# Designed miniproteins, single chains, continued (4), part 3

Each design is a single chain, and the fold is of that chain. pLDDT is the mean over its residues in the fold that is shown.

## One batch from the design tools (miniprotein)

Design m12071
Fold by ESMFold2-Fast:
Structure m12071 (fold): chain A 75 residues (1-75)
Amino acid sequence: SVEEWYKEQVEKAKKFYERFEKLRKSYHDYIEKNVPEELKERYLKDLDFYFKTLLGENNPDNKVITKEEAYELAK
């Protein structure tokens, strides 16, 4: 059913978000260890912005932008 399909999509999105958050933390740790203090705030802010934008966390539709959608936007 449409309801079951939607529920499965939501569950997949949640698991994708968990994996994405782990990747974000890995990048955050790299910046903390390797980026000079003067640049750290900028890099961390950019990292947070890009990940939140990509995940669509601020979008009530909870959409993740796909590679295909990104190519369409670049046209």
Scores: mean pLDDT 65

Design m12072
Fold by ESMFold2-Fast:
Structure m12072 (fold): chain A 100 residues (1-100)
Amino acid sequence: SSDAQELMALLSEISLALQRLLETGDRADAERLIALGERFLAFMRRLGAPEALIQAVEDALAALRAAVEGDAPTSVIAARARELFRVIGEAAAYLLERLR
């Protein structure tokens, strides 16, 4: 489906954004990952994902945003970015099953 293709493309972009952030530590790369996470969250809401999965992604996004805005150490930003990627992965697995 077009939704499955959109989801796979978005996951690819998120994976690349995480890799870039982990390589550079740059604020712009963290902001790119946050923007992609927000797009994924909108996609989850559009498809009617469970509230528990939506909340997990919202919480991880808020934690990453707080670290970036607070100029946290690169290690803290990296840890929160990895956690965001983990919860996105769990939500994506659920959505991919629904789109089969």
Scores: mean pLDDT 90

Design m12073
Fold by ESMFold2-Fast:
Structure m12073 (fold): chain A 75 residues (1-75)
Amino acid sequence: SSALERARERLRELAADPEVGLDDLAAAARELAKELGIPLSEVQRLAFEILAERYREQGVYSPELAAHIRAVLAA
């Protein structure tokens, strides 16, 4: 729980940076999984949730974009 919350906090901090994009969050998820000893799939799920929220706020979220986000995070 605390490790997942630390991952969520760091991913939210990165997502608050307007220069941070999809590939940056994907890379951060992989590094956080290693650093915190969390299953990569769980950190990727958190990254997807945060990035999807960001794109919804920008008015550009779509099912096609959601599929692309999942593909990039799983790469």
Scores: mean pLDDT 81

Design m12074
Fold by ESMFold2-Fast:
Structure m12074 (fold): chain A 102 residues (1-102)
Amino acid sequence: MTEEEARKLAEELARRVAQSAALIGYDLKKNGEKGTITLKATFERDGLTVEIEATITVDENGISVKVRVKVYKDGKLVAEAEIELTNEEAQKAYDEARRQLA
């Protein structure tokens, strides 16, 4: 995998995880719940190590989603992507995710 391919992988995963995180955040908001959820995952794919961290916050200021994806090859960081969505941006991600769930 090239560094360009690793970057595209990180960006695609960050986008998909942000959409899923928005679904979780809006489910909490719909139920009148407040809080912060942090999700962490590490997995290996095609000789790469992928680390994902997603933080979802629902409070009096609304909803925020922050996602960071890091891709390592042979212990070296080769790509990183970060997405932060707040309120209207998180709502758009939620709407897109709902359309994809059929």
Scores: mean pLDDT 83

Design m12075
Fold by ESMFold2-Fast:
Structure m12075 (fold): chain A 97 residues (1-97)
Amino acid sequence: MSVEEQLERLREFAERVLEAIDEAKSKEEAKQRIVEIANEFIDESEDQSVALAVGHFASAVIEAIDEAKSKEEAKERIREIAAAQEERLRAEHAARA
């Protein structure tokens, strides 16, 4: 899988996570939906680095939701996590080139 395809998958995951938070009625419901989405992305991934990135992203998101005081704060933290994961994936790919 190219770095562009890996980044696109990570962005799709982030979008699904943000949508799940908007739709969820509680932190517990949001966390459950995120785990389900993460498992779906991991199961669909033939690329282990994408699966690992999704796993790390999901873990960080769950922590952010637990610490956030509002949906808006949670979404902002998740956008920051998404940006950090994209940067990490790009740096890892560049290091292998």
Scores: mean pLDDT 80

Design m12076
Fold by ESMFold2-Fast:
Structure m12076 (fold): chain A 76 residues (1-76)
Amino acid sequence: MIERLSPEEARALVDETLARIDELIATGSKEAYREAHILAIATQILLSASDLTEEERKEYIDRLNAAVQRAEDAAA
């Protein structure tokens, strides 16, 4: 069974993922969107097995989706 993330671990993971996506966008890499999308999806999968409240999980997923959208817009 995949180990369940604590709220602290889940928050740290989301913060790290958002920071990495912002760095990918800032570098202007032609693969920034693909890398951002992969990072966001992987993080969302891990969040599905977390001890976050429903509200916290929704907020984190919304922030990850917004970051991916920014990366997509930058890659177009």
Scores: mean pLDDT 79

Design m12077
Fold by ESMFold2-Fast:
Structure m12077 (fold): chain A 86 residues (1-86)
Amino acid sequence: ELEEQLKAAKEKGEKEVEKEVEEALKILEKKESLSEEETEGLIKTAAVLKMLGFEEEAERLLELVSKKSGIPLEELRKRMEKLIAE
């Protein structure tokens, strides 16, 4: 799944990925809370963004997920890093 998302993002190109991230952040900002499934999916998205070099976008996404899920930002960063590890 993570490798599939990484491949899809590379095929879309940098500008398309940035646009999708901004749109996703706007949608998430309107949500009051996130489900466990949504939270895990967004952590995977942040991992893909970081692997592509979009570290600022990945960090903004994790901060918003932390705010909406109630999970500490530090815990989300650890989960993301675990997905990136070999």
Scores: mean pLDDT 75

Design m12078
Fold by ESMFold2-Fast:
Structure m12078 (fold): chain A 94 residues (1-94)
Amino acid sequence: SAAAAEAARRAEEARLEAEAARIEARAEAGEPEGIEEAAYLTAKRALEAMKRNEGSLKTKEEIIEALKKNKEAALKAGDEERAKGYEKALKELE
């Protein structure tokens, strides 16, 4: 049923938003695992925005290039946890 599918999708979206907020709070607190997960979520959100044609990045290749650039910047800044989050997303996209 379309109504049941829509209800399930909204419940899942609410769960994912709650999880994202928790991860962002942990990153804000400076938790290494939170910083890694927040970077990974940023990458996943960019991919989903691309699929909906809502983001500035229009292709999977553009997202991969942006993530490689962000990973390099994080490594230069000494932020290994953020770099790990981007690397995790890159491995899933490649």
Scores: mean pLDDT 78

Design m12079
Fold by ESMFold2-Fast:
Structure m12079 (fold): chain A 72 residues (1-72)
Amino acid sequence: MSKKEKIKEFAKPYLDEAAKELSPEQVKRLQDLVDQAIDILVKNNVDLETGIEYVKNLIERAKKRLLAEEAA
């Protein structure tokens, strides 16, 4: 399994949890942000543990921002 696949697998539960509070359009935006972040992390040869933590934090921050946009 590639590093990209491993990070995606570990991030999936966090994405699924965030998706419960987001619209389908917001979920797509969040998935795109996560995919872009994973590509950058892999390109820069970031270690698996650091990559997973970065993506977890990104999902949490992005979810909060998307929910704030919906409320406006």
Scores: mean pLDDT 80

Design m12080
Fold by ESMFold2-Fast:
Structure m12080 (fold): chain A 53 residues (1-53)
Amino acid sequence: DDERRTRIALALLRLGVPLKTTAGLVGFDSLRSFSRWFRERVGISPSTYQRRV
């Protein structure tokens, strides 16, 4: 469920969990595939999102 994965990823990034760890926790095998998926769902990269928090 991409909706649930997105919510979990947003929460982990807000808590300061590293990008690579967040990717693994939401079921991605690489930071690259996670970053692409996240940008498609959220509109910005996970690194950009985490810098705002």
Scores: mean pLDDT 83

Design m12081
Fold by ESMFold2-Fast:
Structure m12081 (fold): chain A 76 residues (1-76)
Amino acid sequence: SEEELIQEAVELAKEGSAESIEKLSEILNNADPVTIAKIGIAIAKEIGQDKALELVDKLDLTPEKKALVRDAILSV
């Protein structure tokens, strides 16, 4: 479910390991724009905006998807 996917993404972001960042990148690359935004907001609420933005720079995403995640994080 979307709720389970968001929860998994938040836990991966909290771990912040190279393996977790790789898995989070995979989730975001396979998600629709609305789900990407929800994940970005949830991560920012859990770890804070500054840490979330640092995390985005480490994600293996297209520039368009990175922009979506950053915009969502900045909206918190």
Scores: mean pLDDT 87

Design m12082
Fold by ESMFold2-Fast:
Structure m12082 (fold): chain A 72 residues (1-72)
Amino acid sequence: STRLQRARERALELAREAGEEAYELVQKASQAGTLEELRRYYEEAVRKIEEVDEEKGRELRRLADEALALAE
């Protein structure tokens, strides 16, 4: 869906602004084979972004929560 694609693109953009490591973590989350891996990679990415910009970190956390809910 177009909406899901845009949400994923936005998450990657937020991570890219925080640095290459955060970007890689969001990419790994999107390719994770298990819910545990998905959650861990998103949690790490959120932490890295929050250290740089708390508001952007909160935005990614909301996007991650939505992605995890859809993955139930």
Scores: mean pLDDT 75

Design m12083
Fold by ESMFold2-Fast:
Structure m12083 (fold): chain A 78 residues (1-78)
Amino acid sequence: SPEIEALRRRLSEAYRQLTEAMRAGDRDAVLEYAAEIARLYEKLEELGAISQQERDALLDALAEATGLSREEILKAAG
């Protein structure tokens, strides 16, 4: 699916931006990019590209990598 491929490309770009924000120690930017990544996971689940269980695991990994809580990330994602 071209839509799923576009979302996966954006996810890779968002992770690059997240890594740069983490290296810079920019906590506001880390939260912003983590929230964007969480929204991309939601869109991938809606399209059937990932399961709910896979999304839960990916959100846990994102929280662990960033030091943010899952709840904080999801609140920022809207």
Scores: mean pLDDT 90

Design m12084
Fold by ESMFold2-Fast:
Parts: structure tokens; sequence; C-alpha cells
Structure m12084 (fold): chain A 74 residues (1-74)
């Protein structure tokens, strides 16, 4: 399903993000956060269920806060 594909890709990106943080690779962490935000916003735009759309938008907003913090730390 589309949701299964989304969860699998987010899981991969989350593992790469953890590795980037462990390595102190802020440029890589920023790029991964931007990709995760883009993926969540694309999924939200394609969602017809308003509750699912709102949840995906909320998760993207939380990642944008992490992105701001990562940019400040870089």
Amino acid sequence: SLMDQLLAELGRLQRELAAAYDAGDWDRAIALLEEMIRLLEQAAAQSTDPAVKAQLQAEAAQLRKFLEEARAAA
C-alpha cells in the first residue's frame, strides 16, 4: 500500500538520520530532514482522509523544527 511504502521509506531515512547525528554530519542530517519533510508533505497532499492529512502535516511541522535546530547547530 501507499502507507506501507511511506513507512518503509521514512524508516530508511530515520536510520540514515541517526547515523548522520552519530557521525556529527550536520550537512547530511539537514539533507535527510529536508527529504523526510518533502515526503510527508507529498503524502499529506495525496491523502483524502482529513485525519491522516492532519497527522502527516503535524509530523512535517515537527521535523521543520528539528531542521531549524540542525541548521543552527551546523
Scores: mean pLDDT 86

Design m12085
Fold by ESMFold2-Fast:
Structure m12085 (fold): chain A 99 residues (1-99)
Amino acid sequence: DVEEELRKKAEELYEFIKELLKDPSLTQAQIDALFTKKAEELGISPEIAEKVYRLAELEVQLEETGSNEAWKQRLEDEIAKVREELDTLIKNEAERIRS
């Protein structure tokens, strides 16, 4: 239950930041401020929030990379690593909440 709830909140934060990163009207400072506020509203830890932000950055870069196969592979490898790190953090935080 706790782990599933954390995963749902992380997914909501991920979709939120992904949309912000695609908005050309927003400055980096505005994106960071809006993201931090959303993470706090959802009760997501800074550690999980950092991995969610990084995952969204990499996914947006992957969508924009298009024709460069070597760069695309490097992004996919880094995305896989960040996803594993995020999964570990969510699992550890859920266990800590359960005592």
Scores: mean pLDDT 84

Design m12086
Fold by ESMFold2-Fast:
Structure m12086 (fold): chain A 87 residues (1-87)
Amino acid sequence: MEELKEALEKVEEAIEAVREGDKEKAIEKLKEAAKKVIKSKELSVTEATGLALRLIGIAIGIELGTLSEEEAVEELERIKEEIEKKI
């Protein structure tokens, strides 16, 4: 459960960074969250891979400017809720 709780904390930090306009910090926290999700034992390999790819996709969207701050926060809040259900 520790890896998944740490992933949740990193997603929360990423949401805050997006809201503050700190895109570089948001991308860093999303990459850290994806690593924690992959290391989690509470998720199946398929669930862990799916969540990690979604987190990396959001990071890429932020970096390329193809995802707005509002869209990034909405997607991350949904991922946060999914992780909270598994804890």
Scores: mean pLDDT 84

Design m12087
Fold by ESMFold2-Fast:
Structure m12087 (fold): chain A 79 residues (1-79)
Amino acid sequence: MPQVTVSWTVTDENGNVVAEGSLEVPADARSVTITISNLPSTGTYTVTVASEMMSRPQTKTVTANKGETVTVTVPLTPR
């Protein structure tokens, strides 16, 4: 199956990047699941996902406590 690289970025409520990475998904994937560990502060975080297979980046917000691990599923917008 053809695969595409999906890039993800997590920003805090002040717009600072706290985590980022990439993973490979099938070209027909409709969502991606990202696990973020050791968050630096309690608050609201924005997860942004982008790929060349997508027409636009997708975002999802999560609320977490300092030092917590959160798992976020973000829907993909195919072209």
Scores: mean pLDDT 76

Design m12088
Fold by ESMFold2-Fast:
Structure m12088 (fold): chain A 91 residues (1-91)
Amino acid sequence: MSQADQLIQQGDQLRQQGDLDQATQLYTQASLLYNLSGDPDLAIQAAQRALSLDPNNVRALTQLGVAYQLRGDTDLARDYLQRSMRLRRQR
């Protein structure tokens, strides 16, 4: 089982325990690792799990954008990356 797969399982357990912030962090980390390993579909799933808990999570939006770019979905990649950058500039 990959490190990213282990992070998803740990995130799912933390979500069940009500530790939503920790679960979100593990899902975003798993998404990053899936993108680095060239698994954009799994990265999208992990990032979407993070966004279901934190809709404005900058890291999750960034990883979703990277994953769509790896899939060749250039318009979706641009939209998510621009949303991530706008949220980062507001802070």
Scores: mean pLDDT 88

Design m12089
Fold by ESMFold2-Fast:
Structure m12089 (fold): chain A 57 residues (1-57)
Amino acid sequence: SASEAERAALKARLQELETQRKELEGKLAEDPNNEQVKLNLKSIDNQIAYLEARLAG
């Protein structure tokens, strides 16, 4: 099992990524053709999924 400090760090990172995702989703809603925003969202979604899997295990 991850230590309490490790779990806290993972949760803090997840919170940061969730905030960034919401900001990028807003930008994509304003400009649906923004390929850079789409790529950044895909990267963030992958990171969130990875961290959620680590916290669940």
Scores: mean pLDDT 86

Design m12090
Fold by ESMFold2-Fast:
Order: sequence, then C-alpha cells, then structure tokens
Structure m12090 (fold): chain A 94 residues (1-94)
Amino acid sequence: MLSKEEQAKRMLETLEKLYEEYKDIMTEEQKELWEELKELVKRFTEFSDEEQEILEKALLAFYLSLQSQAAGDLKTAASAFEIAKRLVEKLKEM
C-alpha cells in the first residue's frame, strides 16, 4: 500500500495529465473544478480516511466526466461532473 504522500504525488500527476489531455475541450466550470481538486490533493496528507475516500471518488467522477465528454456522451459527462462537484463541496464543508 502506498503512503499518503506517494498517493498525493500520483494524484497530482494524474490531474496534470488530465488537464494537458482535455484542456481544449474543458469548460470554464470544469477548469475551476480542476483547480479546486488540485488544491484538495495538495492537502491529502491532512485528510481523514473518510475525506480521502471522498476525494478519490471526486477525482474518479471528474475523470469520467472529461472522458465521456471527449467520447460525445454529454449526458454521462454532465452526471459525472455534478457528482464530482457535490463531492468537492462536501469536502470543503468538512
């Protein structure tokens, strides 16, 4: 099992790769959520196990949103984006 520090590093690398791959199709709202996710990942080592699970789910939902949008599945993309946004809002309230 990876340390929280190694997990945070890999999550940051994944977010940067997602931005470089999808930046040309990302909406301003998606770019804002990406910035919020990046700031949350930087704080990953401070998080409880519950907060960590919520962040991991938010990252997965964000990835699925971008992937679905690139594939032309706009309904799935919108649903995944709303899930990611709600999970980020939940983390910011904790």
Scores: mean pLDDT 84

Design m12091
Fold by ESMFold2-Fast:
Structure m12091 (fold): chain A 83 residues (1-83)
Amino acid sequence: SELEELLARLEELLKEYEELVKKYISESKDEKKNAVLLAELAVMKGAYELLRRRYREKRSLDGTKEDAERLIAAVEAFIEEIK
Protein backbone atom coordinates (compact mmCIF):
# COMPACT_ATOMS: atom_id res chain seq x y z
CA SER A 1 0.00 0.00 0.00
CA GLU A 2 1.02 3.66 -0.38
CA LEU A 3 1.21 4.06 3.41
CA GLU A 4 3.50 1.01 3.68
CA GLU A 5 5.77 2.59 1.03
CA LEU A 6 5.83 5.90 2.97
CA LEU A 7 6.67 4.09 6.23
CA ALA A 8 9.46 2.14 4.48
CA ARG A 9 10.87 5.40 3.04
CA LEU A 10 10.68 7.00 6.49
CA GLU A 11 12.54 4.04 8.07
CA GLU A 12 15.38 4.41 5.52
CA LEU A 13 15.56 8.20 6.08
CA LEU A 14 15.72 7.68 9.87
CA LYS A 15 18.57 5.17 9.42
CA GLU A 16 20.45 7.75 7.29
CA TYR A 17 19.80 10.49 9.88
CA GLU A 18 20.92 8.22 12.77
CA GLU A 19 24.19 7.41 10.92
CA LEU A 20 24.82 11.15 10.29
CA VAL A 21 24.10 12.00 13.97
CA LYS A 22 26.47 9.24 15.16
CA LYS A 23 29.21 10.48 12.79
CA TYR A 24 28.74 14.10 13.91
CA ILE A 25 28.90 13.16 17.61
CA SER A 26 32.03 10.99 17.09
CA GLU A 27 33.85 14.09 15.70
CA SER A 28 32.23 16.77 17.92
CA LYS A 29 33.25 18.08 21.36
CA ASP A 30 30.12 20.30 21.59
CA GLU A 31 28.27 18.43 24.36
CA LYS A 32 25.20 20.72 24.16
CA LYS A 33 24.85 20.33 20.37
CA ASN A 34 25.40 16.55 20.71
CA ALA A 35 22.65 16.33 23.36
CA VAL A 36 20.23 18.29 21.12
CA LEU A 37 20.94 16.00 18.14
CA LEU A 38 20.35 12.87 20.26
CA ALA A 39 17.09 14.35 21.61
CA GLU A 40 15.88 15.25 18.08
CA LEU A 41 16.73 11.72 16.86
CA ALA A 42 14.81 10.19 19.80
CA VAL A 43 11.74 12.38 19.07
CA MET A 44 11.77 11.42 15.36
CA LYS A 45 12.14 7.70 16.17
CA GLY A 46 9.27 7.97 18.67
CA ALA A 47 7.03 9.66 16.10
CA TYR A 48 7.86 6.88 13.59
CA GLU A 49 6.98 4.14 16.12
CA LEU A 50 3.65 5.89 16.82
CA LEU A 51 2.87 5.93 13.07
CA ARG A 52 3.79 2.21 12.83
CA ARG A 53 1.43 1.44 15.74
CA ARG A 54 -1.41 3.49 14.17
CA TYR A 55 -0.92 1.57 10.91
CA ARG A 56 -0.98 -1.85 12.66
CA GLU A 57 -4.16 -0.86 14.54
CA LYS A 58 -5.76 0.55 11.34
CA ARG A 59 -6.44 3.87 13.13
CA SER A 60 -7.00 7.10 11.16
CA LEU A 61 -5.21 5.80 8.05
CA ASP A 62 -5.68 9.01 6.00
CA GLY A 63 -4.37 11.11 8.91
CA THR A 64 -1.53 8.60 9.37
CA LYS A 65 -0.50 9.11 5.69
CA GLU A 66 -0.47 12.89 6.16
CA ASP A 67 1.55 12.57 9.40
CA ALA A 68 4.01 10.17 7.67
CA GLU A 69 4.51 12.65 4.79
CA ARG A 70 5.13 15.50 7.28
CA LEU A 71 7.60 13.39 9.28
CA ILE A 72 9.44 12.47 6.02
CA ALA A 73 9.76 16.20 5.22
CA ALA A 74 11.02 16.92 8.76
CA VAL A 75 13.63 14.10 8.69
CA GLU A 76 14.82 15.23 5.21
CA ALA A 77 15.24 18.79 6.56
CA PHE A 78 17.24 17.53 9.57
CA ILE A 79 19.45 15.44 7.24
CA GLU A 80 20.21 18.52 5.10
CA GLU A 81 21.00 20.63 8.22
CA ILE A 82 23.47 18.06 9.63
CA LYS A 83 25.25 17.35 6.27
Scores: mean pLDDT 85

Design m12092
Fold by ESMFold2-Fast:
Structure m12092 (fold): chain A 81 residues (1-81)
Amino acid sequence: MLKAQASPANIARERQVVKLMQDVVDGKISLDQFRQELLALGVSESDVDTTVKNLSTASKAAREAAVDILSVAVELMEEVH
């Protein structure tokens, strides 16, 4: 279940997830490595499974668009004064 609450810890975690998604899109890490990195960050196995499935079935353009959207969302959360 996605809980969208703006907090410094949530912003930092989302920023790390966005970076890992970008690394997958750029071919810097494999989907298996991405899965392990998300588990190491404390993401639940069910959320990791959903994310990996979505990335593996999405087109390259859709993956890039998802990273862009998440990057903007993180920036907007940081703009909450």
Scores: mean pLDDT 69

Design m12093
Fold by ESMFold2-Fast:
Structure m12093 (fold): chain A 81 residues (1-81)
Amino acid sequence: MQDRANQGDSQAWVDLGDQYFNDGNYDQARYYYQQAIQLDPNNHQAYSGLGSVYDRQGNHQQSQQYRQRAMQLNPNHVGLQ
């Protein structure tokens, strides 16, 4: 109830992305992480998730770019805290 609508919705999309990523459905995971970024462009978890998806799909250059973006949005974070 104290959550901002866009931030709460963005986190729900990240949660869906994480579920599909854990199931090995990387195409659906990528879709949900992209939806999270559209709602909250500062959602570092969504960028981290996209980085993991691209890494699993063999696109290591794209993976590195998304991981760097996640670190720029949360520079005190080496991974999940």
Scores: mean pLDDT 77

Design m12094
Fold by ESMFold2-Fast:
Order: sequence, then C-alpha cells, then structure tokens
Structure m12094 (fold): chain A 94 residues (1-94)
Amino acid sequence: MKEFVEKLLELYLKMVERLEEAKALAEESGDLALGRKKIEEIQEEVVKEMAELLGKKEEDVSVSDIYELLAKVYEENEEFRKKLEEFAKKQEAA
C-alpha cells in the first residue's frame, strides 16, 4: 500500500509540474491552442501511467477516474497530504 501511494504521489507531482509548464508556455506565447494541446498530451500520458499502476487497460481509465482517485487518497491519506503541502511550500520558496 505504501508503494502505491508513493507512485501515485510521484505521478501527480509530475503531472502538476508539466501542467504548470504548459500553462506558462501558453501565457508567454499568447497561444492558448498550444497550451491546450500540451495539456491533452500530458493527460494522455498520465492516463497511460495510471492504467499501468492500477493494472488496467488505458481504455478502462478516464481522466475523471484519476481525479476521483487523487481526491480520495488526498482525503484519506495524511502522508499524501503532508507530502503535497511540502511540495507546494518548496515551489513557493523557489
């Protein structure tokens, strides 16, 4: 169970970091269509990695399922919340 939570956390942090980069790129270029394409690419990769983590086919995992799982783990797992808060603080301090 601990290993699952750690992999889920790594996947989530990687996703957030890449989404912020895509947002920054869209804002800097003024190209909202470019930002949207980057977000779609990130979501596709996250769905694939999540399907592998869950032992499911990519077709059986939606972006909504990923967000529901993340929300549930965030509410139920204190260690997951603590690590997310520490990550957020480090990003603000940089």
Scores: mean pLDDT 73

Design m12095
Fold by ESMFold2-Fast:
Structure m12095 (fold): chain A 78 residues (1-78)
Amino acid sequence: MPGLLELLRSSGSEETRRRIITLLQERLGVSESLAQDLLDNPTPQSVTKLAKVAQTEKGLSPEDISLSFIEIRREMNE
């Protein structure tokens, strides 16, 4: 997922990390602990794991997940 990994890897401040966690929870319905794990290990594998959990636990489509990542990036770029 180009863009999201770049955003996650550049999230050096606690305030920025907390905002990303909140957006991941609101947009994908994932737990705070899962969002935190992604921020601690921002890899394609971790993104895939989070996307799989969102699909299985919340019933989100791959398209919904991709759109959520785009919207998170847009909100963080403002």
Scores: mean pLDDT 75

Design m12096
Fold by ESMFold2-Fast:
Structure m12096 (fold): chain A 112 residues (1-112)
Amino acid sequence: KKEEIVDKIVELIEKIRKTLSPGEQAKALAEIFKYLAEKMKELGFPDSLIDFFEKQAEYFEKIAKGVTLSEEGRKLVEEIRKLIDQLGTKENFILLLSKLNPLPKEDLERIL
């Protein structure tokens, strides 16, 4: 079920926040937001929303300051990327975005 995929992505992001160092958390989040922006571009999301996630990725990359991910960090990012690929549709991405950023689903649908 697609909601289970979204919930699993959120759980893995929380695991990043609880288990990785602050620098590794920033690096992992930078890679995740960059990947989200790439997939959203493929799905035809507005440039304004794509630019927002690209800027978030750049911000976290600056915080990371050249930190490399541990093997655990790489495994968490790779699992999240695979789950993002399973979302497939614009509607499922909107659901994920509503959980990652506390913007109401209705507001996200209006921006789109």
Scores: mean pLDDT 79

Design m12097
Fold by ESMFold2-Fast:
Structure m12097 (fold): chain A 93 residues (1-93)
Amino acid sequence: DVITRVSQMVQDYTGGRVSVSSIQREIRRALSRLDPDTQRSFMIMMRNAIDQGDQSAMVVIVARMFRRAGIDTPVSRIIIDQADRIRQQIQQQ
């Protein structure tokens, strides 16, 4: 299942600060709030990140999805903060 792999990759990158089950729940909720075209775009981006083993890209994609879907929970805040750190590191190079 794509959502399970995505949740595992995000959990690995965050060092276990959030549970896989909590991430899965928030991802499913986010996808249910998005229109079909936006869902398809995020699913393509997530599959590409899985294929590349790019955990940092996955965190950024999931954070963007949460913002787009209006998800504001303790779990989404941790993931969004992590994505912001990744973006800041890229800007410094």
Scores: mean pLDDT 84

Design m12098
Fold by ESMFold2-Fast:
Order: sequence, then structure tokens, then C-alpha cells
Structure m12098 (fold): chain A 66 residues (1-66)
Amino acid sequence: SLLDEAEEMLRAGRSEAEIREWLRAKRPDLTPAQISEIIRQAKRRLEIDRMLAEVKEEQAREAEEG
């Protein structure tokens, strides 16, 4: 999905300007507003994934068999 690819570009250290240019080239049917929305959601997904990984590690510690 476009969100997954935008997230990977952010993880690779690409700027918002670079991602915006890439989205315009790949999907010329998208408006500037839609492109900005995709970038915003990609940033949010990175934060959520990090938070979920931390919670999952904590749960594994609590579920340890004695």
C-alpha cells in the first residue's frame, strides 16, 4: 500500500518533500491534500508500531511461566 511504502521511505531517512514528489510520480491522480494525509498517516504508523512492540515485550515478561 502507499502508506507502507511512505512509512519505509520515512524509515530510510527520506524527507517529506522527497516522499511528496514520489507520491505525485507514482499516483498523479492524488491531490496535494491526499498526499499530505498519506505522509501524516505514515508518520503515525511508525509511532504506533514502536509503541505496540514495547507493549508486547512487557506482556511477554508478565506471561512468564514460574
Scores: mean pLDDT 76

Design m12099
Fold by ESMFold2-Fast:
Structure m12099 (fold): chain A 80 residues (1-80)
Amino acid sequence: MPLPAPSEEQRELHREYFEKLKELGEEAIKAGVDPSKMAAMVTGGSLRMVGAILDGASVEEIREIGEEFIKELEELKKEA
């Protein structure tokens, strides 16, 4: 069974979260977080969401992944 094509809703949700993660990543770097850690987090979050979409994840599952990475970025920002 080949992987299904992503829906428009899944693509839009990934785009929204990726933009949010980039914005939070910039804020975290300004707060003193290591840019390498931020690059790893943003890239990891994006790849995990893409993998979930390709695996047929629901909109709710993609949202959960996005929110988890946002939470991790906020924690890194607090530790800076």
Scores: mean pLDDT 77

Design m12100
Fold by ESMFold2-Fast:
Structure m12100 (fold): chain A 73 residues (1-73)
Amino acid sequence: GSVKTFHQQDLDMNQSLHDYLVNKQGMPVDAINSLLPACIPELKVDQLPTLKPADLSGGQRVRLCQALSFFYQ
């Protein structure tokens, strides 16, 4: 199988985090609910529709990319 590695430049800076994770990356909501608090505990899942990757700090974007890379191993 192909291993996916996510980089900050792969993020859609103008799309909501919810649309990016669910619609573009195809992550199940259950995976987001379990993975996001473990990797970026400062983000609440209910805030994802109102936040964009551009609204995140550089460190938060790096952690998001690490979480995505871990999920798609």
Scores: mean pLDDT 72

Design m12101
Fold by ESMFold2-Fast:
Structure m12101 (fold): chain A 98 residues (1-98)
Amino acid sequence: SELQELINRAIALILRAIGLEIELDQLEERIEKEPVTEEMLEEARRLVEEARRLLAEAEELLKVAPEEVKPLVERALEKAREVLEKAEELLKKIEEEL
């Protein structure tokens, strides 16, 4: 059952990365249609922090993952990196417009 728990953890990380990407896409759409606000800045900072935690959790899981689970964890890690980069770029854009 330990193998299944690790698989479930890796899947959960991928789903969290997808959720963060959706939130980032929604925030990006808002800043294109609405004046940039302090609330949008706080939301972008929250998304960066959540992406950093996701990346750290994926890196920790990779250290303990058996060979059978490593490809799934590596996919979670790659998604976490993509989401973090997107979050940091969006935060920078919001900060420059305030």
Scores: mean pLDDT 89

Design m12102
Fold by ESMFold2-Fast:
Structure m12102 (fold): chain A 61 residues (1-61)
Amino acid sequence: MEVSLEEIVKRFEERYGIKVSKKQVRDVLTLTLSELVKKGISEDLAIKMAELIEELYKESK
């Protein structure tokens, strides 16, 4: 099932109080952890976002 980038952004902001962009969410979906860190996304932020994305995908049927 497909979860929208907008929904991921909204739920991440609601859970952690951190505002992320759709571009950052897309980068987490497509890039390795090493590449994310090189783009200025912290390892902690990347892991939290990946976990939320996985949770949402498990919930979507």
Scores: mean pLDDT 76

Design m12103
Fold by ESMFold2-Fast:
Structure m12103 (fold): chain A 67 residues (1-67)
Amino acid sequence: LTPEDVLEALRKAGATDEQIEAARNVLKRAEEKGVMEEAVKTAFDLIKAGKSVEEVLRALAELVAQA
């Protein structure tokens, strides 16, 4: 799974262009901190669980902040 797969899944879940840009920025920070694969997996697990776009973005931001 790639960061682009996450962005595509978020778009299918109804994410706005602004939310997609926010997700891209968070994933870029995850890459810089060395937690990209964990961030991608976390996003997909939450999307599969039916979490909202806002909950997915919050969880990604928290993961990157803790890294």
Scores: mean pLDDT 84

Design m12104
Fold by ESMFold2-Fast:
Structure m12104 (fold): chain A 62 residues (1-62)
Amino acid sequence: LEEIAREIAERTGLSVEQARAIVEGVASGDNSPGVRLVLSGEVSAEQATAAGRLAKELLAKR
């Protein structure tokens, strides 16, 4: 998960911590970490959507 979070952070412009929260959420079927980051204004809806899609793709390959 650490490598996936780092790759998502590099591709989306998120911090590693933000990417990790989204990856863990996607892995457990919980989208609330991504929604929370958008609502707090730390992440745009577009960034959260892109990170979620990348997380699903990378988790499926792994």
Scores: mean pLDDT 77

Design m12105
Fold by ESMFold2-Fast:
Formats: C-alpha cells, structure tokens, sequence
Structure m12105 (fold): chain A 96 residues (1-96)
C-alpha cells in the first residue's frame, strides 16, 4: 500500500540520519579527547542537525500512515527528541 511504502521509506531515512548522528557524536568525543574543542563542537552540531532531520522525516511521513504506523513513528520521534536533548546538554558542557 502507499502507507506501507511511506512507512518503510521513513524508517530507512531515519536510520541513515541516526547513523550520521552516531558517527558525528563519536567524532566529537575523539576531538574532545585530543583537546580540539572547536572540531568537537562542529561534530556535535552535525549530530544535532542529523537528529533534527530524522524528526522532520517522521513529521512529514505521519499524514500518509496508518494509525498503528503513526504510533510507532511517534514513539521513535520521542526517543529521537530525548537523544537530541542529551547531545545538546553535552554540547553546553563543551561550550562552558
């Protein structure tokens, strides 16, 4: 169905953005270990941006989905928002 296609595409795109966020967070952690605060900040900001794009993918997909698929992606969105807040708090510590 069109809803199934929209759901699968949203899951795939969210997975790619989550991978991007994870990679950039790890890059940021490595730069912090080396004392490169500026590159660490850049990497954490890229991780936050990737999480924002993942949330946007979900929001854009929701109107095309079944009620059960909407519930699944809304739960995923809440987890992404929590992860984004965690990364933002770490970024604040780096900037302090």
Amino acid sequence: SPAERAYLLAEAEVSLYLMSASINKKIGEKYLEKGDKEKAIEAYEKAIKALEEAIKVIEEALPSLTPEQQKELEELKKRLEELKKEVEEELKKIKA
Scores: mean pLDDT 91

